Designed miniproteins, single chains, continued (2). Designs and how they scored, part 67

Each design is a single chain, and the fold is of that chain. pLDDT is the mean over its residues in the fold that is shown.

## One batch from the design tools (miniprotein)

Design m6460
Fold by ESMFold2-Fast:
Structure m6460 (fold): chain A 97 residues (1-97)
Amino acid sequence: SEALEYLEKGVLYYHEGKQEKDEEKLKKAIEYFEKAIELDPNNAAAYYGLGKAYFLLKEYEKAIEYYEKAKKIAEEKGDEELVEQAEENIKKAKEKL
């Protein structure tokens, strides 16, 4: 699906941005995750990706908002692993505030 292609591009740019410490690549990751969400509003992985990208940009309040959204969708779908990952990252982001 087109939503999956955008999610995969978001993940790729996120990993490159993290590895290279490149804020422009992290912003591209955000754009692709937002495109994935536009096509699939219940895409928990894309919200989780937004949270991780904003965390690396030190936008901790935004990171928490997106992790909370990812957690809520993951709970509705029974994705226990993503719930646990989102909870741990919410805790880490709150420690930065």
Scores: mean pLDDT 91

Design m6461
Fold by ESMFold2-Fast:
Structure m6461 (fold): chain A 96 residues (1-96)
Amino acid sequence: SEGLRRHEELQRALRERAEGGLYERARVVRTTALALRAIGEMLELELAKEKGDEEAVREAERALEEVREEAKADPEAERLVKKAIEGFEKNIEKSK
């Protein structure tokens, strides 16, 4: 039945439209999570440096590089990660 096929097509289109809104919300959450992860790794790096733990410094530097690489998949994520790192560096300087 052509009517059944058309009903399935409409149901699919409605699902895709609903998922489109969820996709954009999920994208905002993911990009924000990457920026927060960058701040966390920057904090771990500073703590490791203060402790003189060379292994922890290397681990934090690797984790930060992984965040930067993951962020390259989305220009907005890359922008937010860079802004988060710059903001953290300014806050560290202001705390001195």
Scores: mean pLDDT 79

Design m6462
Fold by ESMFold2-Fast:
Structure m6462 (fold): chain A 74 residues (1-74)
Amino acid sequence: AQARLEEILKELEPKAEEAKKLPEEKQKEVLEELAREMAERIGEIMGVAPEDVLAAMRGEEQPEVTAAGERIAA
């Protein structure tokens, strides 16, 4: 499961690098879209809603995401 998360990050890395070449306004738009895609893919792997993954990525505590992360780390 953790290896799949790393693979998703590697797939999205080129898109994030391209976003860095854009003006700040466009970077924000592209990064928000990438965050949504990443949340969807991570949510599928962890069995949690993409909204909860996005909230956890923003630093908000989500019990479902925390529990799923513990299962992957163990």
Scores: mean pLDDT 68

Design m6463
Fold by ESMFold2-Fast:
Structure m6463 (fold): chain A 56 residues (1-56)
Amino acid sequence: ELEKKIEEVEKQVKEGKPITYKIRKDTNTKEEIDEVIKKAVEDAYKLLEEEIEKKK
C-alpha cells in the first residue's frame, strides 16, 4: 500500500538523515509512520539538495 512511498522516503532519509529511524518504533502501523515520514521527507529534500551542492 504505502510501500512505494516508504521506499522512496527511506532512501531519501538515509541520504538526508533528517529524522531518526527510531520513530518507526513509536508507531505500530505503516500509516502512522507514513505521516511522520512525510513531514521528515520535506526536511530530507532540503538536506539532500544541500548535500548534492556540497558534492560539487
Scores: mean pLDDT 59

Design m6464
Fold by ESMFold2-Fast:
Structure m6464 (fold): chain A 80 residues (1-80)
Amino acid sequence: VDPEKLEEIKKHLEEAIEAVKAGDYWTALEHLSRAEKLAREAGLEEVQKLIDEAANYVSRGDYDKAIELLKKAKELVEKA
């Protein structure tokens, strides 16, 4: 996997987590959309799935579960 692409995915996940914590859910979903696209391009299926699930939880107002999934996605990217 492209190291530059992994770092970009990680950055968008970090920005999304902070946006959720700040109550800026629109900005969070924007970063998740970008991270999901990059994860798909990189073939990171599990990361993509976790991002999709997290975005769904943000949309439903379950922010704690969204943050848990995003932290797991970030951990997988860091180990890729």
Scores: mean pLDDT 87

Design m6466
Fold by ESMFold2-Fast:
Structure m6466 (fold): chain A 68 residues (1-68)
Amino acid sequence: HMEKLKKEIEELEKQYKEEAAKANEGDEEATKKAIELLLKGMKLKAELENAEIDEEKVKKELEEVEKL
């Protein structure tokens, strides 16, 4: 299970980097995808770290993204 989560996180980070680059060019569609990928990646990282303390940090980061 952890191996699958790690691979999924790596793929999401790769996709996020590509979409974020397009979003910086003013692509609204890419901006939406970048935010979606960021949120999904943060959730998977929380699962991978498997700790209540780490989940608290992810929650605060997600709240900051919500302000975008």
Scores: mean pLDDT 71

Design m6467
Fold by ESMFold2-Fast:
Structure m6467 (fold): chain A 85 residues (1-85)
Amino acid sequence: MIKELEEELKKRLGEALEELKANQTDEARRRTWLLMVDSEVELARARGENVEETEKAAELVREMLERGALTAEGLERLYQERLAE
């Protein structure tokens, strides 16, 4: 159930981060950021949390991606924070 979904999402994010480390292209970084954002929204829905705030945060991340403001270091930091919860 929810715990299985969390484990699945963490596994997918970990695999995407490993691919990013092996192939550091702008496309790979963008794809990994979008996967992380979509995973956060999906997890919030599964937990019955208020998705409105999570969706707002997702929109902000997408805007930062379009502006080229997101770095590989920033992605790694957010991924580690995601695993801590």
Scores: mean pLDDT 67

Design m6468
Fold by ESMFold2-Fast:
Parts: C-alpha cells; structure tokens; sequence
Structure m6468 (fold): chain A 84 residues (1-84)
C-alpha cells in the first residue's frame, strides 16, 4: 500500500528512498491515468453533474501533482546516493 511505502521511506538509505519514490510516482501516475479514463467514460454516458466532473478532475490533478512531487524526491535522493 502507499501508506506502507511512505512509512518505509522514513528509515531508508538515500538509494532506497530514490527507488521507493520512483515507485510511488509511478503508482500515482497510473492511478491518475486510470481515473481519467473512467471519468471520460462516465462523462460520455452522462452519468455525472458538472460539479461531480470538476471534483473528480481536481482529485485526478492532485494525483498527478503527487506523482510529480515524488518524482522530484526520487531525483533528489538519487543525487544524494551518487554523492556517497
């Protein structure tokens, strides 16, 4: 789970942190993509109000933001690992 990965990160080496943040970035990226496809299908079927579409898009945007944040952390810890 994401929560277990985040807890593991607190006690990891820089190289391990880089790898785990890369994994977390990928998980959030895939989830955002899957949820975007699901949203587009629901919109096409007329199943959502404009307010529900906006709320889901905001949630997907937050997943993409989290993916980018974890990717940046992976880059940071990869650089730290290379300095050791």
Amino acid sequence: SKELLEEFLKNSTPLEKAIEYEVLSGIYLIQAAVDKIALERKVKRGELTPEEVEAEQKRIDELNTKSKEYDALAEKYRAEAQAL
Scores: mean pLDDT 86

Design m6469
Fold by ESMFold2-Fast:
Structure m6469 (fold): chain A 80 residues (1-80)
Amino acid sequence: MEKRREGDRLFRRGLEAYRNGDYETAARHFLEAARLYREAGDGNAVRALMYASVAYDKAGDTEKSKKLFDEAHELSNRLS
């Protein structure tokens, strides 16, 4: 599935940016990965949202971090 493969690619780019300390870039890549995983019906969307939340927290954007954390929990509960 093309969207899942593109999500995997963006998630890997997010991990690379996170490792380099570029937390805002990492968060954006994780958010795009989450969107693609959602469109593909892939539960990796929850993981991508959690990583985006952590990345925004590290970037100092605590409001976006909290919103994404809540969104990931809600999505996880719906998939369970």
Scores: mean pLDDT 86

Design m6471
Fold by ESMFold2-Fast:
Structure m6471 (fold): chain A 77 residues (1-77)
Amino acid sequence: AAADARVSQLQAEIDALKKEFERKEGEAVREIMEAGSRDPQKAVELAKKKSEEVKKFYQETQDRIARLEAEAAALRA
């Protein structure tokens, strides 16, 4: 059924968003650690900036996941 196919697609999109967030968070942590090995003060400033960017991306990702989950739930009902 078309609804079943859409639910499968929505689940795949949710999984992809979760993986992309994990990758982005991991990259931010690596950048901060690399900066810290050279200049601890710059690492603190970078950590603050990256923390704000990650929080913003997290909120946007959670909002998208919530919408996709709501659509999937509606299709299952």
Scores: mean pLDDT 80

Design m6472
Fold by ESMFold2-Fast:
Parts: structure tokens; C-alpha cells; sequence
Structure m6472 (fold): chain A 60 residues (1-60)
């Protein structure tokens, strides 16, 4: 099972590879994308995109 994360802040996508998210949204972490970003999947929409690690909190 993949790791889950919660958005701790709203984030607006800056390009077509990034995902816009709202505070409190739950996302599945798919891939590590360097020191500052995750590739994530929205559990609400099924959309996949890149999001900064700083706006996410891993759920144990």
C-alpha cells in the first residue's frame, strides 16, 4: 500500500506537470521527485501531478 499524505496548505499548480490541491485534501505518494517534490495522486479526482513536499504531511 502506498504512503498517504495530507495537504497542510492550499497549492496552485504553476505548470501542467504540477497538481493544484486544497488544505485538508488526502493524496497518495507515488514517487519521490528529488529533495523538494512528490509525485502524488489525488484520491478525490484521480489526477496525478507534482506537489512540493513543504505543503504535505505524511500520514503514518
Amino acid sequence: SGKLARAVADYEAKNSLELSIKKGEILEILLDFGPHYWVVKSLKTGEVGIVPKSVLEIIP
Scores: mean pLDDT 86

Design m6473
Fold by ESMFold2-Fast:
Structure m6473 (fold): chain A 63 residues (1-63)
Amino acid sequence: MTPEEKKKEELIRKAIELDAESGLYRMSSVSYKIAGDEEKAKEYEKLAEEKEKEGKELLKKAE
């Protein structure tokens, strides 16, 4: 594997980790929404969106 390919693989791996983290925050948001805590649900949804955005930016760099 070339050094460039290795760097791309590292970025993709980090993006996968961020997507997993986003998924966890999204699950927390849904849990709070079911519990009737709209404020907490919105907070965790925002955190999920931030992590998803970070992951997408890393995937874009891996192109």
Scores: mean pLDDT 81

Design m6474
Fold by ESMFold2-Fast:
Structure m6474 (fold): chain A 77 residues (1-77)
Amino acid sequence: YELVRAEAEVDGARGTAEGLVGNEAGRRLLAELARGMAEATAIFGEPVETEVDAAGPDEGGVEIESARARGVLRPAP
């Protein structure tokens, strides 16, 4: 497992997902999670946060030990 970080930006909101992943599918899931956090934050205009606990390799082939994702808004002008 390796510590992996993914970031995405949508309409002035930034999403970050960070976790211990064991394969490429896990990295793709983190990237999707970061994008989702950015989108949700942009739509609702407020910061969001979520947490994912361990998922085994038999669950859709994704290997994740743990992950956290957060969305933040740009500083107001």
Scores: mean pLDDT 70

Design m6475
Fold by ESMFold2-Fast:
Structure m6475 (fold): chain A 61 residues (1-61)
Amino acid sequence: MKSARELLMEKVDEILPHLSPEEAQEVRKLIEEVKAGNDDALEKLSELYARALTRLSQAAA
């Protein structure tokens, strides 16, 4: 069974090519911190993912 962490990382990887270079770099750093066991990074990654989805949905309209 996949953990919530693994599911979030998979979803983030899917949107990574649609992010700005700055956002993509920030996301990659957060993924590395999550792999190191940083719970704060997991929360930040989740928030960034939610904001990115909202922005991408608005940009596509």
Scores: mean pLDDT 75

Design m6476
Fold by ESMFold2-Fast:
Parts: sequence; structure tokens; C-alpha cells
Structure m6476 (fold): chain A 65 residues (1-65)
Amino acid sequence: SKEEKIKKWIETLSKYLSEEQVKEVKEELEEYLKKNPKASTEEVLEFMLEEAYRISVEEMKKELE
């Protein structure tokens, strides 16, 4: 199911992201799903990966600035 896949993706991201970053991805995903109730499994995965990347870049910017 989509929910089972999302859970597995969150577990995978938790290996590379901090607990706070994973929480941000989860919160953004909930908002995305509310605005896009017809989103496919592939669109959800793409959103999660793009959001994880964006959060990681912002963290790096804070360290460098």
C-alpha cells in the first residue's frame, strides 16, 4: 500500500537525516497530501526526496553562513 511504502521511505531517510529533519519531512508530507489528495505513489516519493534534499541544503547553508 501507499502508506506501507511511505513508512519504509521514512525509515530509509532516518538513516541519513536527523530526527528533526525527518519530522520536517513528515510535516511537509502531511500538508502535501492534504493539498494533493490524488497524488500517486510516485509523486509522493518524488516530493519526499525533493523535500529531504531541500532540508539538507538549508542545514548546510546555516553551517556555512
Scores: mean pLDDT 82

Design m6477
Fold by ESMFold2-Fast:
Structure m6477 (fold): chain A 61 residues (1-61)
Amino acid sequence: KIEELRKKIEELRSRINKLKTEAQKIFDEGIDETKLKNIQSEIRKLMAEIDRLEKELADLE
């Protein structure tokens, strides 16, 4: 199960990187503030999920 948690964390980190790239493009273009706020909110949720999984992983190791 440890390897599953590590893979999940990597997947979430990858999603955050994609969202950060998308947020930067939106910010540079200045087109959609609502979409930018939604992406920032999603990043925060994913970061919280990673923190939770990292704590679970640490408890198992």
Scores: mean pLDDT 78

Design m6478
Fold by ESMFold2-Fast:
Structure m6478 (fold): chain A 52 residues (1-52)
Amino acid sequence: VPEERKELAEKIVERVKAANPGALSPEDEERALKLLQSMPLEEQKRLLEGLV
């Protein structure tokens, strides 16, 4: 579902921002969100798990 991919992409970006405050510009965040949303849900879940 597109909404679920968007939610996972947002969670991934938020965890990266929490670990590295100011590391991502708004432009980089937008690019990352688009890239993450193009990934299959299972790959997004694995990536999110790997960030912890």
Scores: mean pLDDT 75

Design m6479
Fold by ESMFold2-Fast:
Structure m6479 (fold): chain A 66 residues (1-66)
Amino acid sequence: LQGRIDELERQIRELERQLREASHELNDAYLAGDEEAYREYNKRIQELVAQLQALRRQLDAARAAL
């Protein structure tokens, strides 16, 4: 089970990295007035947040199983 926790923590860390990158690109699109790019990155951020929340719930469940 510890191996599963380690795997989930790595996946969460990678998604947090992707979320940071997408947030930076969203801000750049906002400053450039590129509404279409803004919508695309905003959608990407929403998808990443949903995945991150799901993984955090799995991590909590895995920890509870210890």
Scores: mean pLDDT 84

Design m6480
Fold by ESMFold2-Fast:
Structure m6480 (fold): chain A 65 residues (1-65)
Amino acid sequence: MSDEEIEERIRELVLSDDPLEQAELMRLLLESDPEWAIAVLRELMREETDPEVLARIEELIRILG
């Protein structure tokens, strides 16, 4: 899977409230380079306006960093 495909998948999964998709997101992030994964999440935060999604992204950054 390309970096672009992984980034798009991460964007899809952070918008999901499905526990199985949240588990898939965590697995993808933990299997990725943590510096790259944090950079992707920070870019998503810059463009996101939903407070629930923002809170989820912030928590993921805390887990990875």
Scores: mean pLDDT 79

Design m6481
Fold by ESMFold2-Fast:
Structure m6481 (fold): chain A 81 residues (1-81)
Amino acid sequence: AEEVIKKLKEAQEAVDKSDVPEEVKKKIRELLKKALDAIAEGDYDAAIEYLKEAKRLAEENGLKEAAKYLEEAIRLLEKEK
């Protein structure tokens, strides 16, 4: 849980420091919030789906570091199941 939250914070920082449009940043932030809410409820399947969507959006916008952190968070959650 702690390691996952750390990776999500690192992904968020990479997004915030990027030059992508604010609409892209907002969408990724919403997906990260939904993933964190799902983790808090123990719904790891829903959390993984939200993070995969966030990773896809990051990759489409060239956010390589954010996508890397999101992939690491997904792997950690899959091991928790």
Scores: mean pLDDT 84

Design m6482
Fold by ESMFold2-Fast:
Structure m6482 (fold): chain A 86 residues (1-86)
Amino acid sequence: SAKEEEQKKQIEELEKAIEEVEEMIKRAEKELERLEKEGAPEEEIEKVRRSIERLRRSREVLEKMLEMAKKGVSKEEILKALREEA
């Protein structure tokens, strides 16, 4: 049905977005390890740590959206829920 196809597409889009954020986190964590190993300035290390924390928060939001999508919540209802948390 059209509803099942829409739900499947929404789930696939969210799973892809989560995968992309997870790859960004892995790359940032690898950069953090490199900076720490090389004795980079504290300011540079803290900047990367802040970036990782922002990415982790983005992942948490996407994971919540994915759980709602899996329960059959529409894109419009998910966006409304996110606006209420903002």
Scores: mean pLDDT 84

Design m6483
Fold by ESMFold2-Fast:
Structure m6483 (fold): chain A 59 residues (1-59)
Amino acid sequence: SMEEEAVEAARRYVEAAYAGDREAKAEALQRLIPLILADPSLAPAVSKAAREVRERLLG
């Protein structure tokens, strides 16, 4: 589903950002932005996924 794809892109983005992987970060954004623009109701699920990955990486 679009929600599953957006959540995966958000997780990839946060992981890439913390790893300093500029290319992976850009790829994740290129995938995520069109999905959010097509369905803004995905934003809460994306925000939750990003927060969970960030909390996991920070310990």
Scores: mean pLDDT 85

Design m6484
Fold by ESMFold2-Fast:
Structure m6484 (fold): chain A 85 residues (1-85)
Amino acid sequence: SHLGRILLEKLEKLKKEAEELLKKDDSPEIKKLGEEIFELIKETIDYVNNVAPNIPGEEAKKKVEEKLKKIEELLEEAKKIIEEK
């Protein structure tokens, strides 16, 4: 519960970061990456709220960390595309 709130706060910060990137660049490639990032954030929130509480804590932690890493990798890809313009 408490850890879930911290994770949801982190996901909210990542969502705001993605929204800021879309404000800086509205090209089709950045829009596509933004949509993928938002979908993955939504899936991760669903996982934290509906799946993670029902499985062993170590397994839940690993899967959430994998999802967060993927979100961060997509954000870095989007930043790189914007910077290389």
Scores: mean pLDDT 81

Design m6485
Fold by ESMFold2-Fast:
Structure m6485 (fold): chain A 67 residues (1-67)
Amino acid sequence: MEVKITEEDRKELEELVDKALKEGRITEEEAEEILNEEYINKAIARYIAEVMRHIAREFEEELAARR
């Protein structure tokens, strides 16, 4: 059976994804995929949130270096 994430987990990740989308770090399509995937698997949802933050920071540093 699919496991629903907790309300706090869902809200945290939704805010993270929304910020990333508004900042242009991910596309709207990617945001929808991330949200759908986390609603299916709680463990994956946690992992995605952590990876999103880590990748965003590294990507921003790389972009700054290229400018």
Scores: mean pLDDT 66

Design m6486
Fold by ESMFold2-Fast:
Structure m6486 (fold): chain A 89 residues (1-89)
Amino acid sequence: MTEEERLLAEATRVAIEAARKYGDKHPEVVELARELLRIRADYLNGRITPEEARQRVIEVLQKMIKIAEEAGDEELVKRFKELIDRLRA
């Protein structure tokens, strides 16, 4: 597994966790988690480059941070920010 594959899998896992926790109050988080699953599928099938996958994941995670902040989940905000930092490295 490449570092990109590992980070994308981790980002998807955290996003699914957020969707399970907040999906009833914030249905948009379910759509964001679905978007990450689509990005992962496109990357694994060679439809997008690692650079393009990284950029698209960062954009989704930034939107998820906004929802986590609205929910008052400081730990989830921290986890998403740490994932973005690692994707930008």
Scores: mean pLDDT 84

Design m6487
Fold by ESMFold2-Fast:
Structure m6487 (fold): chain A 67 residues (1-67)
Amino acid sequence: MSGDYDAEIAYYKEVLAKDPNNAEAWRNLGFALHLKGRFQEALAYYQKALALDPNNEKAREYLSMVS
């Protein structure tokens, strides 16, 4: 629905350009792409979040929704 997902995606990409170890930003970027129906990109970013924080239950839950 009315979500500014493109601005949200751009924001998290900027955050990650400054801090690529921010697992939260990788997860949030994946979720924004998931909401746009970009499931393969969301999957890759959720995997990045889990590589940085293996105990991130929310990232694992989101990963299971797109795989």
Scores: mean pLDDT 80

Design m6488
Fold by ESMFold2-Fast:
Structure m6488 (fold): chain A 96 residues (1-96)
Amino acid sequence: MAEDLEKWAEEEIKKNPDDAWAYTLLGMLYLSKGELEKAKEYFEKAVKIDPDNPLALLLLGIVYAKEGDIEKAQEYFDKAAERLGMKKGDFVKELL
């Protein structure tokens, strides 16, 4: 319930229409409101812009699970886990 964040994200999309994070943020806001259809639309847009974004993939999977589409949810969770594995590998490179 952050009207200011919603307005910020809308303005960010106007300035940077390829900003996957702004779409992810709007999706998260709608998900917190229980508006699953709106949340899904924004997460799908975020994934279209950045298909390797593990957060957007994970959140889209959560929306599908809440809608009862378990097969789609598992598909997106699997994609997110795969991308997190890549990020985890990069993280290990910088580990002490």
Scores: mean pLDDT 74

Design m6489
Fold by ESMFold2-Fast:
Structure m6489 (fold): chain A 68 residues (1-68)
Amino acid sequence: SKEELKKTLEGLLELLKTQPDNVAGILSGLKELSLFDPELAEKLRELLEKKDIDGMIELIEKKLKELE
């Protein structure tokens, strides 16, 4: 649902801002996100592989704004 997607994105955003080195936690969150938005999860995974944490944060914030 839209609310579950929003909650998952908010959790990932908090994790990226507070624990960007917690790769296992981030990957777990991306796996959960893929159940709601597999295309967004894949884009975020590509950014994670490039170690572009700032790009991940920007993409999640943009998506959350679209869901308001």
Scores: mean pLDDT 85

Design m6490
Fold by ESMFold2-Fast:
Structure m6490 (fold): chain A 55 residues (1-55)
Amino acid sequence: SSGEEEAIRIIKEAIENKYDVKQMKEAGKRAMELLGGDEKKGVRAYIEAAEEVDR
């Protein structure tokens, strides 16, 4: 799958597993690396992951 799909999965799993703030930041950093540092894609991935977790 695309880097965007993997980024969404990483963020979603971090939320679902209730990562602490530090772990969430690290997950977000890895997701952004998969997105090539594209801030617009990063925001979209976070929103989509959060919506899928029903939050």
Scores: mean pLDDT 77

Design m6491
Fold by ESMFold2-Fast:
Structure m6491 (fold): chain A 56 residues (1-56)
Amino acid sequence: SMEDARKEIDEIMEKAQEEVVKVGEELTDGKKASEEIEKISKEMQEKLKEIQKKAK
């Protein structure tokens, strides 16, 4: 259902944002932080696309 998909999407996005913030706080090395953030962003995007596909 669209409503359940939206809820899952919001939860995934919130968790990804929390992880990004945590990376920024723990990793003062900008290069390592950027790489970790890119990883988190990619995983989030893939999960979101899979949920969107199933919700249609």
Scores: mean pLDDT 77

Design m6492
Fold by ESMFold2-Fast:
Structure m6492 (fold): chain A 48 residues (1-48)
Amino acid sequence: MLSEFLERRKEIAKLMKDKKYSVEELNEIERQWLDELMERAKAEAEKL
């Protein structure tokens, strides 16, 4: 989970470099990634 968070932060940095996304779009992407991380964490906890 923590490692995935760091990888997603790197992707955000790349998106800002490319200037492909506005701040609003970037915030939406971050929110979606956080939701995915939470669902993934729940799935992993259930496997344990």
Scores: mean pLDDT 69

Design m6493
Fold by ESMFold2-Fast:
Structure m6493 (fold): chain A 64 residues (1-64)
Amino acid sequence: EVDELLDKAVKESEIAKDNPAAVATAIRLLVVGDLLEDRPVGIEKNEKNSALAEAAEKIAEMLR
């Protein structure tokens, strides 16, 4: 599910047509930024943030 959302963002981005690696890097930075914004003391929200980070890494690797 999260992978699909990131994949759509990359595909729909016009920059992805010419520079897919740049788009993948931008997505990684956005995901990392979100993780830093809201670091839960427990694990409640961390699971979702970890999934986003993993999805961003997978998409970036696919575009290598």
Scores: mean pLDDT 52

Design m6494
Fold by ESMFold2-Fast:
Structure m6494 (fold): chain A 90 residues (1-90)
Amino acid sequence: NLAEEFANMSLDELGELLKSEFSKNAGDLSPEVIEELKRFLELLKKGIELSPLSEEEKEELISTVDWLLEQLDRQERGRRLLEERRRELR
């Protein structure tokens, strides 16, 4: 059960670990990896909604997943903007 596995991890620890990894590797993450992570997080969010967890626990987990999706969106937007500018200058 993905929701139970995720719930067993400290949300703060998981969030901090991912923030650290994104900060270190922001420029080196491939677009394919970003897309895979987004798909995984969206599937995880759906799994949380279907889980037998309490409404408060679901909201907390969904909030964390939404935050992670937003971070991935920011990375993807930054990369696309840089690539568009490079194409225009070539």
Scores: mean pLDDT 66

Design m6495
Fold by ESMFold2-Fast:
Structure m6495 (fold): chain A 62 residues (1-62)
Amino acid sequence: AQFERDLAVMDEIGQAAAEGVGLSPEETVARLDELAAKHPENADVIRGARAQTLLALERKRA
């Protein structure tokens, strides 16, 4: 079902974020963009994670 596919994509996003603990926010965004290219049907979920990463970066700079 779509819900199960969305959960699998979320797990990949979560793992990429965890692996990115030592990466710059820019590198994290690049990885999320790559995931969106691989899973275009789930791009909205990945786009949400990307927006949250950028928002956190902006708050840290403020």
Scores: mean pLDDT 67

Design m6496
Fold by ESMFold2-Fast:
Structure m6496 (fold): chain A 63 residues (1-63)
Amino acid sequence: AKEYLKKGEELMKKGKYYEAVEYYEKAIKEDPNYAEAWKKLSEAYKKLGKDKEAEEYLKKAEE
């Protein structure tokens, strides 16, 4: 989980938001309660202009 989160963050810095989403999804599959991964997934979707999906994932982080 932690390694996938780190790789996603590196991809976000490079502007590779779709690839970052894939790594954050992998982190969540390993740990569905990983609030930080849900928050980062929300940020990536916001960068992609998918504001509704970003809001849903942010709510998952807050539970």
Scores: mean pLDDT 80

Design m6497
Fold by ESMFold2-Fast:
Structure m6497 (fold): chain A 65 residues (1-65)
Amino acid sequence: AKDEAIELAEEAKRIAESLNDKDGVELAEKLLRKAREAQSDEEAEIIASLSAMLLSILKQMQKRS
């Protein structure tokens, strides 16, 4: 759960950086920080879900390029 949340947030950050999306990078960095600080599997799962949503949006933006 926690490791997956970290991986998803890191991937979202990489894609946001490739798109020069400053807001996307900032959001991904906030999610990455929260993932690293997660105190429970429940919290990590929520962060992973949010990171996956951001990643999905960023990947859709990349495909439309």
Scores: mean pLDDT 80

